# Designed miniproteins, single chains, continued (3), part 22

Each design is a single chain, and the fold is of that chain. pLDDT is the mean over its residues in the fold that is shown.

## One batch from the design tools (miniprotein)

Design m8739
Fold by ESMFold2-Fast:
Structure m8739 (fold): chain A 79 residues (1-79)
Amino acid sequence: MEEVELAGRLTAEELIRAGVSEDEADALVLQALLELGVDAPPEEIVRKTMEIAVERGLLSEEEARRIEERVLERLRKIR
């Protein structure tokens, strides 16, 4: 649970840094959690959030991949 919440926060922070609004970043993370459930691995929440952002035209596939890599690196350092 705590790792999933942390993954959501770090993902939202990196999305905001990339130019996504705070409200949209939060909505993307919430949608990923609704689709995968709270028992999903943290890395799957990150990937699903990036997939939804690309589908909605908020990020390119390359931007989403770079953000995913940064979030996963941050998660690994906190673990």
Scores: mean pLDDT 82

Design m8740
Fold by ESMFold2-Fast:
Structure m8740 (fold): chain A 71 residues (1-71)
Amino acid sequence: SMGEELRRALTEGDLERLRELLLTVPGVGPRTAELVVTFLAKHGPLSSVEQLASVPGLSEAALANILALAA
């Protein structure tokens, strides 16, 4: 499923796949996708999808939509 692939990309650090998957999430545009990808590039893969709350500049709406699919 897309949610399973998104969770895997977030926790394994597949940045190219993560960017592709994020762009399919409702309310996530190129700028929002780059915020998440850049965060993982600097800090490494997430230990859990809930750590997306730590991404600076990520809107509450985008966070909720990503978590709804990846959780």
Scores: mean pLDDT 84

Design m8741
Fold by ESMFold2-Fast:
Structure m8741 (fold): chain A 82 residues (1-82)
Amino acid sequence: GEALERARKAVDEAFSKLTPEERETVLQAAIKAASEALKTGTDYEAISAAFRAMADQLEKLGYPEAAKAVREAADYFRKLAE
């Protein structure tokens, strides 16, 4: 949907401005959140958790608009898990 396209574009723009170390930090946060969610939930819950963790890191790195778009994508996957 529109939320996923918006998230993809926002992530592409933010990642083009991030250093390799910052990109690794964002990806590690996503992987950790997905791994924890998979212990108790579905694949969609894990994807949602990964996107939320990625959004939190993007916000801390100074990309609040990208964080917002990624959180909207996380909410989409969470609704699929219900």
Scores: mean pLDDT 81

Design m8742
Fold by ESMFold2-Fast:
Structure m8742 (fold): chain A 61 residues (1-61)
Amino acid sequence: SPVDALRARGDQLLANLEAAKARLEAIYAPTDPQWAADVKASLDRLIANLRAQYDAEIAAA
């Protein structure tokens, strides 16, 4: 269904963002921990907002 396709796409995007966050922390935290922490906080908020949006769209279908 279109809803299942949107969910699969959303889940993949969220998984990719989580992986990118982990990779960024691994690369930059030893060199610039403050910048890494600030970017992590921004990505955490983005991921939470996207998850809430997808959940709302699925619930509305």
Scores: mean pLDDT 82

Design m8743
Fold by ESMFold2-Fast:
Structure m8743 (fold): chain A 129 residues (1-129)
Amino acid sequence: LPPLRILLFDDDDELRDRLLALLSEIPLVERVVAAPGVTALLGILESEDFDLLLLDEEMPGATGEEIIALARERVPEKADVPVVILTGSTDPALHARAYAAGAALVLHKPVTPEQLRAAVLRVAELRLA
C-alpha cells in the first residue's frame, strides 16, 4: 500500500492529540494534519492532497454528515477522498445516515489502536480499488 496522508478533525483537544499519536505510529501513515475547525479543515483540504478524512460526529454546530456535504460542495475536486466518522452514538439510524452521506466507515468511540489501524488499512484498500 502507498504511504497515507490523513486529515483529522476533532474538537476535543485530548482525543485529537491521542488520535494524532496513534495515527503517527501506523507505518503506512506518512502524514497526519489536524484541523482546529471546519473553516481550517476546508482550507487545508483545498491546499493539499489527503488519502483519508477522519471526522468526529459530535461537533458543535455541524454533524459529520453535514461536513462531508460541505466539503464536497466547497472542494469538489477532492470529493473522492474517503471519510471515516467517529461517533459516541450506538444509534443505527445515525450510522445509516452517515453511510448515506458518503462515509466509508463509522467507528464507535472509544477507538482502540487496533480498530483505528484496521480502519486505516480498510480505507487504503478502498482508495486503491
Scores: mean pLDDT 78

Design m8744
Fold by ESMFold2-Fast:
Structure m8744 (fold): chain A 87 residues (1-87)
Amino acid sequence: MDNAEVEAAFEEVLAAGALTPEQEELARLAVEVYKLLDEKELEEIVEELKPLAEELAKNLSPEEAREKLYEALKKLLEERIEEAKKK
């Protein structure tokens, strides 16, 4: 996916206006990660979260699964930012 497509996807999520405070913080972290990580690293994060999202959806309501998925994504983004800083 092109950088323009990735950036447009983040802007679309932010513009939706239906975000909780937690989702807004996550979106800010995603923008920061995008500046520090290349497209391959971003794709790896997305692929890593797909199995977790499926597992959560099987055991929790859609809303609860979404909340847990955002927490997991936030942790991964924070870890990637810290790894990039150590480089």
Scores: mean pLDDT 65

Design m8745
Fold by ESMFold2-Fast:
Parts: C-alpha cells; structure tokens; sequence
Structure m8745 (fold): chain A 100 residues (1-100)
C-alpha cells in the first residue's frame, strides 16, 4: 500500500513554454516493488506520460519530472498512479495547474 505521497513544484499558473519541475515523494509498504507512473491530462482530455519509476517497499523515493507548459491555455491535471506487484493500478495523488 502507499503509506505517504506528496507532490511539490507545481505553480498555480504558468505561461506556455515555461518549465515546471515536479517532485513526487512517495513511500510504499509490502514486500515487493511498486511501479509509479505520472501522467499529464490536458483540458481536452489528452494524456501524456511524464515518466515511470520503481519504488522499493519501506523506502521514501523522490522522483523528479520536467514539464514544459503546453501551448493550449487551460487547466492541466497531473496524476500519480501506482501499480502493485499483482498488476492492480490505483490513482494515489493528483494536482492541477493552469496555462494562461
């Protein structure tokens, strides 16, 4: 199970082409590694995978992702999904920012 999760580095608003550095800090429990996947969803529902990483149980992992603000104005959602060793996926965190 995910025992802690936090997102940092997302501003409230950005200009198109501005660089955002997102940090995901996560701790998982259990006996086997979990896969963390971070995705960006645009205002039109288009999704882009920002990256994925493996997190060992009992450790706190800090994962850094760079986002270039898209040209389309609107609200963007970052989602953090965790896949357990059995292949079950759950969304464990989300945050939004606006391109203006």
Amino acid sequence: AVTSISLSGLPDSVAPGQTITLTVTITVSGTSPYTVTVTLTGPDGTTTTLGSATVAPGQTASLTFTITAPATAGTYTVTVDVTDPDGNTATVASATFTVT
Scores: mean pLDDT 80

Design m8746
Fold by ESMFold2-Fast:
Structure m8746 (fold): chain A 96 residues (1-96)
Amino acid sequence: ELEKELEKLVDEAKKALTNGDIEKGIELLKKVAELYEKMGNYEEAGDTYLAVGYTLKLLGKNEEAIEYFKKAVEYYKKAGNYENAEVAEEEIKKLE
């Protein structure tokens, strides 16, 4: 059931972003990241929060983008992926 819910949300997020419904796409990606967290898939949670951060940055929502880059750092570190954590930390530094 969690895997089916995840697949549905990923498909809905892709569709929203492709159709230009960026705010809906961001909301769906946040839900995707939360499901990855619940499943213990911390690397995928980090990847998804990084995507949210980049999308918010593209919209000029820099303060909110920093929040999600910080979440990406947290989950990449939990996953032991320090290289991607550093990428997210550099994005935070560029916006501060």
Scores: mean pLDDT 87

Design m8747
Fold by ESMFold2-Fast:
Structure m8747 (fold): chain A 78 residues (1-78)
Amino acid sequence: MEEEIIENVKRVEEAIAKLIDEGKIKAGDRLSAAELAEASGLSVAAVRRALRELEKLGIVERVRVGRRTLYQILGAGE
């Protein structure tokens, strides 16, 4: 795993954890890559790369909703 991807994965995990702590989202909620980009301060492309790693870790699940791809929150990483 490249250093940049590791850092971006941490930023996305921190953004998800912060949103949960603030009561804005919960486990089972679905977010777009664009929403996670706004929350993390990363580009959509960087978030999509981080989300592939988070899917492998079981933190998020990619779901198709109509014409959009969303990511279901399975849990905040520890």
Scores: mean pLDDT 78

Design m8748
Fold by ESMFold2-Fast:
Structure m8748 (fold): chain A 82 residues (1-82)
Amino acid sequence: AKEELIAEGVSEEDAEIAEEALREAAEELGRELGLSKEQVEELIRDPTAFLERLKATLSPEQLERALRIVGSHQQRAAAEIE
């Protein structure tokens, strides 16, 4: 979350960009994988724990697609920071 990124030494502005990217990634994952609103909110709250749970449930192909979606949004956020 934004608070956690700031604690890790990320600036408040950069943490805000990362938080927005996570929100957009979670919404896209919700559409792609058919996740409920509750699952999307959980992914925004703790994306790492949620993705670990998905690894146990999803097929390798579905997991690769999910990671690709998250990665694309994170890459966009990183480009905005740079």
Scores: mean pLDDT 69

Design m8749
Fold by ESMFold2-Fast:
Structure m8749 (fold): chain A 74 residues (1-74)
Amino acid sequence: KAREYLERARRHLELAREALRQGDVESARRHALEALGYLQEAAREGRDDPELMKEAEELARELGEVLAQIEAAE
């Protein structure tokens, strides 16, 4: 389950980045929030998996960058 949540979070992060490239800030925000939700589930389910938690931490950093870009693009 944790890996599936992490992969869904990664997919939504990529969709958020694509929406930002297209200037669609509303879609970018929706996808970024979906990514955040899946990332939180991945971190909860995968707490005992050090490799998954390392990947989740890196994805959280990338998501933070995208959220900052969304805020700046408003």
Scores: mean pLDDT 84

Design m8750
Fold by ESMFold2-Fast:
Structure m8750 (fold): chain A 83 residues (1-83)
Amino acid sequence: MDREKEVQLLVDVLKNGSLKEIRLTLESIARTLDPHLFDLLVEALKQVELTPEQLAVIKEIVDNSLFPKEQRDKIKKVLEEKE
């Protein structure tokens, strides 16, 4: 269990991944309902440096994903802190 490595893998996908890879990753985390994976995603979103365009894309994917309201609201808060 290497939490730092897992976070770095998510950061790489969010920053350098294709739109398809980002969408599939976020949708997979939303469907899994695993609080550990969700916490890794939140930590990765806090660490990743995103352009305004990338930020808007991630917001759109999150809004259209099966994240519970609590998790969606938490992600949106993290993204707003980057604006």
Scores: mean pLDDT 80

Design m8751
Fold by ESMFold2-Fast:
Structure m8751 (fold): chain A 80 residues (1-80)
Amino acid sequence: MQKALDAIVESEAEASGVDKETVRKELNSNAEEQAEIAKTLSKEQWTTFQLFAAWAGKDKEMNEELEKRRKEHVKKKLEE
């Protein structure tokens, strides 16, 4: 699930002390990093992650658009 990838990015950012945006960009462009994360995923999560990672790798614009939509959703709740 896309949510699982986001959770992994958050966990990695917290563990490494690097901001989420940097971690996400590095994950998308670094095959070794993607392979390392894959080891922590279940079979179900891995299947979904492979599909998502392939799309993110081919279409960075799509990955950025998804991140933008997530931020908009959070901001809308805070503005209420």
Scores: mean pLDDT 53

Design m8752
Fold by ESMFold2-Fast:
Structure m8752 (fold): chain A 68 residues (1-68)
Amino acid sequence: GEEIKKKALEVLEKILKMHGYSEEEISEILAEMEKLSAEETLEFLKRVLKELGYSDDEIEAIIELIKK
Protein backbone atom coordinates (compact mmCIF):
# COMPACT_ATOMS: atom_id res chain seq x y z
CA GLY A 1 0.00 0.00 0.00
CA GLU A 2 1.33 3.38 1.12
CA GLU A 3 4.83 2.07 2.03
CA ILE A 4 5.27 0.53 -1.44
CA LYS A 5 4.22 3.81 -3.09
CA LYS A 6 6.68 5.78 -0.91
CA LYS A 7 9.54 3.40 -1.76
CA ALA A 8 8.70 3.55 -5.49
CA LEU A 9 8.64 7.37 -5.46
CA GLU A 10 11.97 7.44 -3.56
CA VAL A 11 13.58 5.13 -6.15
CA LEU A 12 12.10 7.20 -9.01
CA GLU A 13 13.50 10.44 -7.51
CA LYS A 14 17.00 8.92 -7.14
CA ILE A 15 16.99 7.50 -10.69
CA LEU A 16 15.82 10.80 -12.23
CA LYS A 17 18.54 12.71 -10.31
CA MET A 18 21.21 10.26 -11.57
CA HIS A 19 20.00 10.82 -15.16
CA GLY A 20 20.26 14.62 -14.99
CA TYR A 21 16.69 15.73 -14.31
CA SER A 22 16.38 19.05 -12.47
CA GLU A 23 14.86 19.37 -8.97
CA GLU A 24 11.93 21.31 -10.54
CA GLU A 25 11.26 18.60 -13.17
CA ILE A 26 11.46 15.85 -10.51
CA SER A 27 9.06 17.76 -8.21
CA GLU A 28 6.51 18.10 -11.04
CA ILE A 29 6.75 14.37 -11.88
CA LEU A 30 6.40 13.37 -8.20
CA ALA A 31 3.36 15.68 -7.81
CA GLU A 32 1.66 13.88 -10.73
CA MET A 33 2.54 10.49 -9.17
CA GLU A 34 0.81 11.49 -5.90
CA LYS A 35 -2.49 11.22 -7.84
CA LEU A 36 -1.79 7.56 -8.73
CA SER A 37 -2.30 4.29 -6.84
CA ALA A 38 0.67 2.23 -5.64
CA GLU A 39 0.17 -0.16 -8.61
CA GLU A 40 0.04 2.73 -11.13
CA THR A 41 3.18 4.26 -9.53
CA LEU A 42 5.07 0.94 -9.93
CA GLU A 43 3.91 0.69 -13.57
CA PHE A 44 5.16 4.25 -14.23
CA LEU A 45 8.52 3.45 -12.56
CA LYS A 46 8.90 0.35 -14.78
CA ARG A 47 8.29 2.46 -17.92
CA VAL A 48 10.80 5.13 -16.84
CA LEU A 49 13.48 2.52 -16.07
CA LYS A 50 12.95 0.86 -19.47
CA GLU A 51 13.15 4.25 -21.29
CA LEU A 52 16.41 5.00 -19.43
CA GLY A 53 17.96 1.75 -20.73
CA TYR A 54 17.58 -0.65 -17.79
CA SER A 55 17.12 -4.33 -18.69
CA ASP A 56 13.93 -6.27 -17.90
CA ASP A 57 15.90 -8.32 -15.33
CA GLU A 58 17.22 -5.16 -13.60
CA ILE A 59 13.72 -3.63 -13.53
CA GLU A 60 12.21 -6.79 -11.99
CA ALA A 61 14.96 -6.85 -9.31
CA ILE A 62 14.27 -3.19 -8.40
CA ILE A 63 10.49 -3.77 -8.22
CA GLU A 64 10.91 -6.87 -6.01
CA LEU A 65 13.12 -4.83 -3.64
CA ILE A 66 10.40 -2.14 -3.40
CA LYS A 67 7.66 -4.73 -2.68
CA LYS A 68 9.59 -6.12 0.32
Scores: mean pLDDT 82

Design m8753
Fold by ESMFold2-Fast:
Structure m8753 (fold): chain A 79 residues (1-79)
Amino acid sequence: MLPSAQQILDEVQAGLDDVIADLAAGKLTSTQALALMIALSTEAMFRARQAGYSDEEIDALQEQLQQLRNQAIARINQL
């Protein structure tokens, strides 16, 4: 059974929330936070491809991951 796209998105959201919390606590620089956010998105895409998602499902996941990352970057810029 394929892992659901929602499970992948929930895991990425949790990772992004941790990065934002660590940045707000002064544990990370903005550059380190950005690198970790990119790594989370890259790993999620790799997992989806390995799980055998269709090209359409991969494209939809890419768009949702990009939206989550853009929202996280916007939150960081407001800290």
Scores: mean pLDDT 81

Design m8754
Fold by ESMFold2-Fast:
Parts: structure tokens; sequence; C-alpha cells
Structure m8754 (fold): chain A 85 residues (1-85)
């Protein structure tokens, strides 16, 4: 979709997670953290220019997600890092 971007992050214990950001009309992104099989682990809304932590207890981690350029019609730039809890 035109308003969607993704990035891969590695947890401190070595698991690969996918962070998917979908632009919203209000200048934020709906963010989902998925495991390697596409199962939803965490989700939240991240406004443009903000970094937010999404906890993923299954892997004892917090995924910090930053978003810029989100809109209903454009794919946001998304950055993410997984940190120990």
Amino acid sequence: AAGTSSVEVTTPSGEKLTVVATGLADGSAHVEVLDENGNLLASGVVPNGTIRGLPVPEYNTVVLVGVTGASATTAPTVTAVALPR
C-alpha cells in the first residue's frame, strides 16, 4: 500500500522481528511489530517526529520506533531498534 513501510529489527536474544508502519491522515503511523511468521506481537500509534517504545514481552524486549513523513497517501520513513527490558 502507498502509505506503508517496514523495517527488520533483531532482538537482544537474536530473533528477527518486522516493524510495519502505515501512515494515517493525522500525521501519525499505525505501527505493528510482527514475528517471523507474521504474528502480531505489539502495536501502537507513533506521531511524526516522535520515538515510542512498544513492549514485546515474548522476547523480553522493547522496540523503540521512530516515524517521519507519515500520511494517508505516503509511506512513512520508519526507524526501529530492539532494546532489553
Scores: mean pLDDT 82

Design m8755
Fold by ESMFold2-Fast:
Structure m8755 (fold): chain A 57 residues (1-57)
Amino acid sequence: SAAQRRLEELRARIKAAVDDPEALAAAAMELANHLLSLGWSEDEVGEEIQAIVDEAR
């Protein structure tokens, strides 16, 4: 679905940006806003972003 594709694109942006603090912050904010719009809690969003960053390192 378009929603699944958007989520995967946002996750991929974080992985691509791990070595660039400014780009990483921007990518993380875009994913956070998207997940919050889907009804995720702030804690769940933080855990998901951290997991993606840890997997990319």
Scores: mean pLDDT 84

Design m8756
Fold by ESMFold2-Fast:
Structure m8756 (fold): chain A 67 residues (1-67)
Amino acid sequence: MPPLQAELVALKDGRPVARRTVTVSDLLEALREGARLLVEEGADSVEIRVDGTEVRLSLEAARELLA
């Protein structure tokens, strides 16, 4: 399948603290990359935009995805 481009935005106290664009094979990989960015930056949440879909993950959800 063709690769997908995902835009990741880490947020702390409702403010963007980091942005990353990654190439992923599917939505699950985009979610895992967003979760990694969130933990790496010490943020509270991450916004993930891929293939017309927007998802927001909390720190708790991100930790579960990376477990």
Scores: mean pLDDT 81

Design m8757
Fold by ESMFold2-Fast:
Structure m8757 (fold): chain A 97 residues (1-97)
Amino acid sequence: SEIKEKLEKAKEYYKKGEYNKAAELYAELLDKYTVLENGKYVLREDLSDEEKRALAEALLGAAELLASIGDPNSEAVKLLEETAREIYEELGDEEGL
């Protein structure tokens, strides 16, 4: 999966302190698989549950990166975290968890 591959690379760059490279990979994932509509990230259609989970991790990774280099209480950070939470909740409800 391209999403999982880029997510793994972004996490590795973040751990190494290469924030610009991590940011580029997170941005690439968000640009390709989400659209910003009415102040919310909307996932593209026909993503698998595994791809949705990987994208939720990418949203959280992007939020952590933005919080570390800027304001952790920014609207952008909150939006990324809220979107990831909603994805996890939806996937959990389908499994009856």
Scores: mean pLDDT 79

Design m8758
Fold by ESMFold2-Fast:
Structure m8758 (fold): chain A 103 residues (1-103)
Amino acid sequence: AAAAREAIARADAEGRRETAEGATHTDANGTKSKVTLTVEGGAERKIELEVEAENAALGKKGKMKVTITLSPDGEVLSLSSEFTGEGADANYLVGLAVNAAFT
């Protein structure tokens, strides 16, 4: 959402930590998803992307957190991911994140 992009731009420009929560989105299959984006600016940029997804009819629920640390030149210094799921797998959450990014 626009608010998330604005929060990122401000955090990056001011060297501070900003968190933007997206609205809950429901897809055609009844899956509810929410994206939270946190950016910490400065000499190294830290980006945290958290995706939460739930489909009660399928008994699937998952949360994926990706943390990326970038150098001032935009090189990836570190990348970590954490997955917590109940009936969901990483491919399911990645699919939802890709769909959310391109819709």
Scores: mean pLDDT 65

Design m8759
Fold by ESMFold2-Fast:
Structure m8759 (fold): chain A 84 residues (1-84)
Amino acid sequence: MAELEARARALTAQRIAQLTKLHGRTPAPEEVERMLARELEALRAGFEADYTLSESNGTLSLKGSFTALHDGKRYEFKDELTES
């Protein structure tokens, strides 16, 4: 459980980094919490929140998408996180 939460936080941080690269700003704290909750639920469900988990040669790959609100505008992100 704690490991899934840590991974959800890492994924959320990666999504925030992508948003920050685009705008030089981070999402509002409320949206950060929504993003974290979405990532955690996606990891727990495996596939219900538009995420695909795959493993090859001991490497875990997570691919998916999520939506965030920043300055009242909706953003969709598609990204990949790979861990060995």
Scores: mean pLDDT 56

Design m8760
Fold by ESMFold2-Fast:
Structure m8760 (fold): chain A 81 residues (1-81)
Amino acid sequence: AEEQMILRILQDEVDRMSRFNPEEKTALRSCLAQQAAARPGQEGLIGSALALLDGKPVSPAKLAAARALAGQLRACVLAAL
């Protein structure tokens, strides 16, 4: 329940940034791509986060993976700001 709330807040923040500023959106995507390169064991999870950012539908199983990635996604949002 709490993880779903955090994920929703992060999704709303990412979506809001994507709507308002293409430059911030590009910075966020670059941050996520850099984290994938720096953390080879997590490229699948980061790929799921990128799919969510692109507005693609994500299965319930991938949502669980995205919750695990929530801390990394938040760090990328903060770095893009």
Scores: mean pLDDT 56

Design m8761
Fold by ESMFold2-Fast:
Structure m8761 (fold): chain A 74 residues (1-74)
Amino acid sequence: MVTFEELREKAPEIVRAMFEAALALPADTSRADALARAVEVMEAKRPEVPEEQRPLVDAAIAQLRALAAEARAA
């Protein structure tokens, strides 16, 4: 499991992009839609991440996709 603290320390630019995207979301955005947006932002930033950090980003994307699927099913 990738923690937020680990992601913030190892890939701060991705965390910043995710926060900026979250702040731009409408107040009526569902949890599932917000998580899907976070996945889009991380995927867009993945090529900018050093190779040694890409497995961490891939793990975080997989975790967010799982959370989005769970939120949509609830």
Scores: mean pLDDT 74

Design m8762
Fold by ESMFold2-Fast:
Structure m8762 (fold): chain A 68 residues (1-68)
Amino acid sequence: GAEEAAREAREFGERLRAETGSRGAYTVGHSGAQDALEAAAEGGGDEASRESARNGIKGAERLAQQGQ
């Protein structure tokens, strides 16, 4: 569900920050988690929540790779 997807995005960003020092990864992971929960609250359904979380994870990975 949305809470599980949000947790995955948040924890991924936190892990990347711990491993690489990327503050951008932390921020984007948390933003993706928040967007996933907001999508569910606004009636966007599970697919919208999963997409928001997935986008957060991909963004976090990209920023960590770029040293941001």
Scores: mean pLDDT 83

Design m8763
Fold by ESMFold2-Fast:
Structure m8763 (fold): chain A 74 residues (1-74)
Amino acid sequence: GQKLLTPAQLLLEQAFKHTREEIAEAIVKTGALSPVDAQALAKDLQMASESAETILAKYNLTPEQVEQILQLLQ
C-alpha cells in the first residue's frame, strides 16, 4: 500500500532521532557507502536543507539500501 512517507522521508525522520555517528555506522553496516560518504550523508540528512529524495539522489542510494539503513535505526 502507498504511505504518506517514502523510505527516503522516513530516513530523514530517523536522522533527527539519532546521532550523526549512529546514522553513519548504520550506513556503513549495510555496505551502501564508505565511512567518509556515510558521515557526509548523515550530516546532509540532519541539516535537512533539501528534500530527502534530493539528498539521497546525491549518494545514488537504492530503495533497498535505504530500507536496510532504516532497519538498523529502528
Scores: mean pLDDT 79

Design m8764
Fold by ESMFold2-Fast:
Structure m8764 (fold): chain A 89 residues (1-89)
Amino acid sequence: STPAEREEILAKLRAKAREAAAKQPQADLDEVRERFGLTESQLWWLAYVATEMGESVVAFVERAVAGLSEEERERLLEIEERLREEVEK
């Protein structure tokens, strides 16, 4: 992999994360960022995962901090693998 190929993959990942985050209310995104000290990139990724799981980013992050179930962890791996396949085309 070249640096240029990595930048293209990262750009695709950021675009997908932003699209998913747009489905979350801005107030919820701001709350999660402030409560957990997240960077914008971390926030976009968590919003993407929450959207794919069909839940609010606030509810998802609160459950993740409390501890994810085995089924929830498996779901996260499925989401990660789908995203990887989509950007590696």
Scores: mean pLDDT 72

Design m8765
Fold by ESMFold2-Fast:
Structure m8765 (fold): chain A 62 residues (1-62)
Amino acid sequence: ASPIEKLNKGKRLELAKRIEAPQAKHQVYAEDQSQLELAAADWMGRHNVSVADFNKLVKSLS
C-alpha cells in the first residue's frame, strides 16, 4: 500500500513541496492522491531516492 494514502491533505501539501513540485500543482497534488503518487515516483527516479528512504520521508511528515 502507498504510504501517501495515510497522509491528510496538509501533509500531502508538505510532501508536494518536499518533492519540489511546481507551486501551481501543490494544491492539486494535495487533493489528488494519484497525481501526487506519480509526481513522487518521478522525483524519486530523478534523484535516485529508494522506496525505503521515501517511506522514511513520508513517515517524518506523519
Scores: mean pLDDT 82

Design m8766
Fold by ESMFold2-Fast:
Structure m8766 (fold): chain A 74 residues (1-74)
Amino acid sequence: SEAEEVRERLRQHLAEARQAIANGDLDTARKHLDEAWALYRRLVELGVPEEELQALADEIMAVVRDYTAALQAA
């Protein structure tokens, strides 16, 4: 389904963002986080269940917290 494809792409972008943060590449991390948020918005439009949306939002926010901490330490 489209929702499954979008979810897979979102998780791929989060994985890339985490790797970029670990490597100190904060510009690349930000681009992947922006794409993850765009894909999250698409999942909302597709009517994905609230429980799944909340879990994905929590995953995105965890990476955002790590990104923000890395940015403040730079």
Scores: mean pLDDT 89

Design m8767
Fold by ESMFold2-Fast:
Structure m8767 (fold): chain A 79 residues (1-79)
Amino acid sequence: SLDYIEELLAKAEAGDVEALLAEAEKLGVTERVDRARANGGIDPMTLAYLVAIARLEKEGLSREEAQRIIVEWLLERNK
């Protein structure tokens, strides 16, 4: 849900990397996170985006649809 995504992004803004990593583990996307880490570390916002996209994919959306929803939501939030 959008409330879940809002909670993830709020955690990222607070710098709560441990909470975001726990959500990535629950969603089974730790390999995506590990790949980002291997390339020089992860910022909390990038981690939140990866987790949010994975959550929407688990709910039945394609990656492209999930990315579009997250981008549109972020644009509305930053107005």
Scores: mean pLDDT 77

Design m8768
Fold by ESMFold2-Fast:
Structure m8768 (fold): chain A 86 residues (1-86)
Amino acid sequence: SMEEKLIKIALGMVTHSIQDVVERHRDDPSFAADLLEENTDALIAELEKMFKRLLPGVSDEQLAAVKAAVRKLIDETVARLRALGA
């Protein structure tokens, strides 16, 4: 579906940003987790703004699905980083 395609694109973009944070703080995964948690809402807001600008026809329902998928990816990454720092 179009929604699945948009989610894949968004996850690809966000994964690159997450990897940069993780690599920069590889010696302190707990700190990387804290940074991702603190910046989650800002990252999602910027992604929504970008999608609305680049895809004027995107629906609120599609954006909600994209935002939910991105939040889930960040939450799962934070959980993995917390486990590494334990």
Scores: mean pLDDT 85

Design m8769
Fold by ESMFold2-Fast:
Structure m8769 (fold): chain A 80 residues (1-80)
Amino acid sequence: SIADAGVVPKRKAEPFDYAAALEAFRARSLPLPKHPSIGELLKRVREYALAMRNGEVTPDEALAAIEAALRKAQELEKKL
């Protein structure tokens, strides 16, 4: 009920040009550095969340990547 009652997309009107967006996303998809910052990891989370919403990656793949990035960010925060 919490998700059903409170989770609403907060985006402006969506463009229908997702094919161009898909190519642009893949072209700018950069590998994470060996020592990513928390900011880099959070950017990766947002990238995968948007790709999942656009149907560019499967939910399973996106959620696995998001979970790994968040876990790594938490580990870095505990050390710092």
Scores: mean pLDDT 62

Design m8770
Fold by ESMFold2-Fast:
Structure m8770 (fold): chain A 99 residues (1-99)
Amino acid sequence: MEKLKELIFSGDISKLQEVLDLFDTDGDGKITPEELRAVLEALGLNPSDEEAEEAAERMNNAEDEGDAIRELAKFLGAKNPSGVIYPEEMLEILKKHAE
């Protein structure tokens, strides 16, 4: 019953990586709390500003992209107890918002 971990490490890693790349449009390796909050709201989740800020800080303090993906998974697991990640839907929404 580790659906989030399975999706990240065996199924949809490439899509989650593309989502992270869309957050890092500045090329500085940093993700803003507002961008993270927008993705979660698009998924029907309702994070607080504090929760988004803490999650963004954890991801920005990660040693590599793999660790950042793990921190994102932990945060999504806490906000989405059903254990489902929608990386393709997140990516489509982010691209639609950018246009």
Scores: mean pLDDT 58

Design m8771
Fold by ESMFold2-Fast:
Structure m8771 (fold): chain A 76 residues (1-76)
Amino acid sequence: MELREKLMKVEGINEQVADAAVKAYEEALKKGRSITQAVTEAIGAALDTARQLGRVLSDEAIEKLAKILEEYLKKK
């Protein structure tokens, strides 16, 4: 929930996009993927979900998303 709320602060990221990113990130980590791979999977899920909702994620939004996900694991 806390990670999801942080992602929702990024322009263009709504509740559904944030949920998709978090799910992909956690699933990748459970599969033993690296942090970099998990972030890449999360970005892919966010872009796919945004596209389904008729939203566009800017390069700035993608960069902020990646940073939030990388920082989140360091705090656990």
Scores: mean pLDDT 79

Design m8772
Fold by ESMFold2-Fast:
Structure m8772 (fold): chain A 58 residues (1-58)
Amino acid sequence: PKIPVNKLSEVEFIGGDGDKVIHRLYPQSEKEAEDARDALLHVGKATEDNLTILKVSE
């Protein structure tokens, strides 16, 4: 998938096959990951049922 907003800290966006979107986040904190998720949903580039966030601290 395309990155819907400018850099959201250290995040990696991975396109999945079909209708599901996978966003892998490497946030410095859980709040940062949640902020990135909210930004993606707010911009309308993902929905709650097709956004999967893989959270990794590194």
Scores: mean pLDDT 50

Design m8773
Fold by ESMFold2-Fast:
Structure m8773 (fold): chain A 97 residues (1-97)
Amino acid sequence: SPELEREYERLKAKIDELAKKVGSEENAKRVHARLDRLRELGLTPEQFRRILEALDYIIEKYEIKPEDLPRLFNVAFLAAAQPLTKQQIDELVKLAK
């Protein structure tokens, strides 16, 4: 659907921006491969939006090291199953470190 393509492209653009900013092209490729897989598994526009919202919060609040990028993106991807509160994201980031 047009909405699915829009949400997917927004998330991909954010990943590309972040990878460029943190200098981690290899880690970006790993996250892109996972994103493509999630698209193949039939994620909804709502699920992509939740991932983007969680990722934006993590980027805004936490300093991202290149080596931490895949772990932090995995936390954001957990939001695909259900909405995460900011407090839940904080606890998950703590566990991922």
Scores: mean pLDDT 76

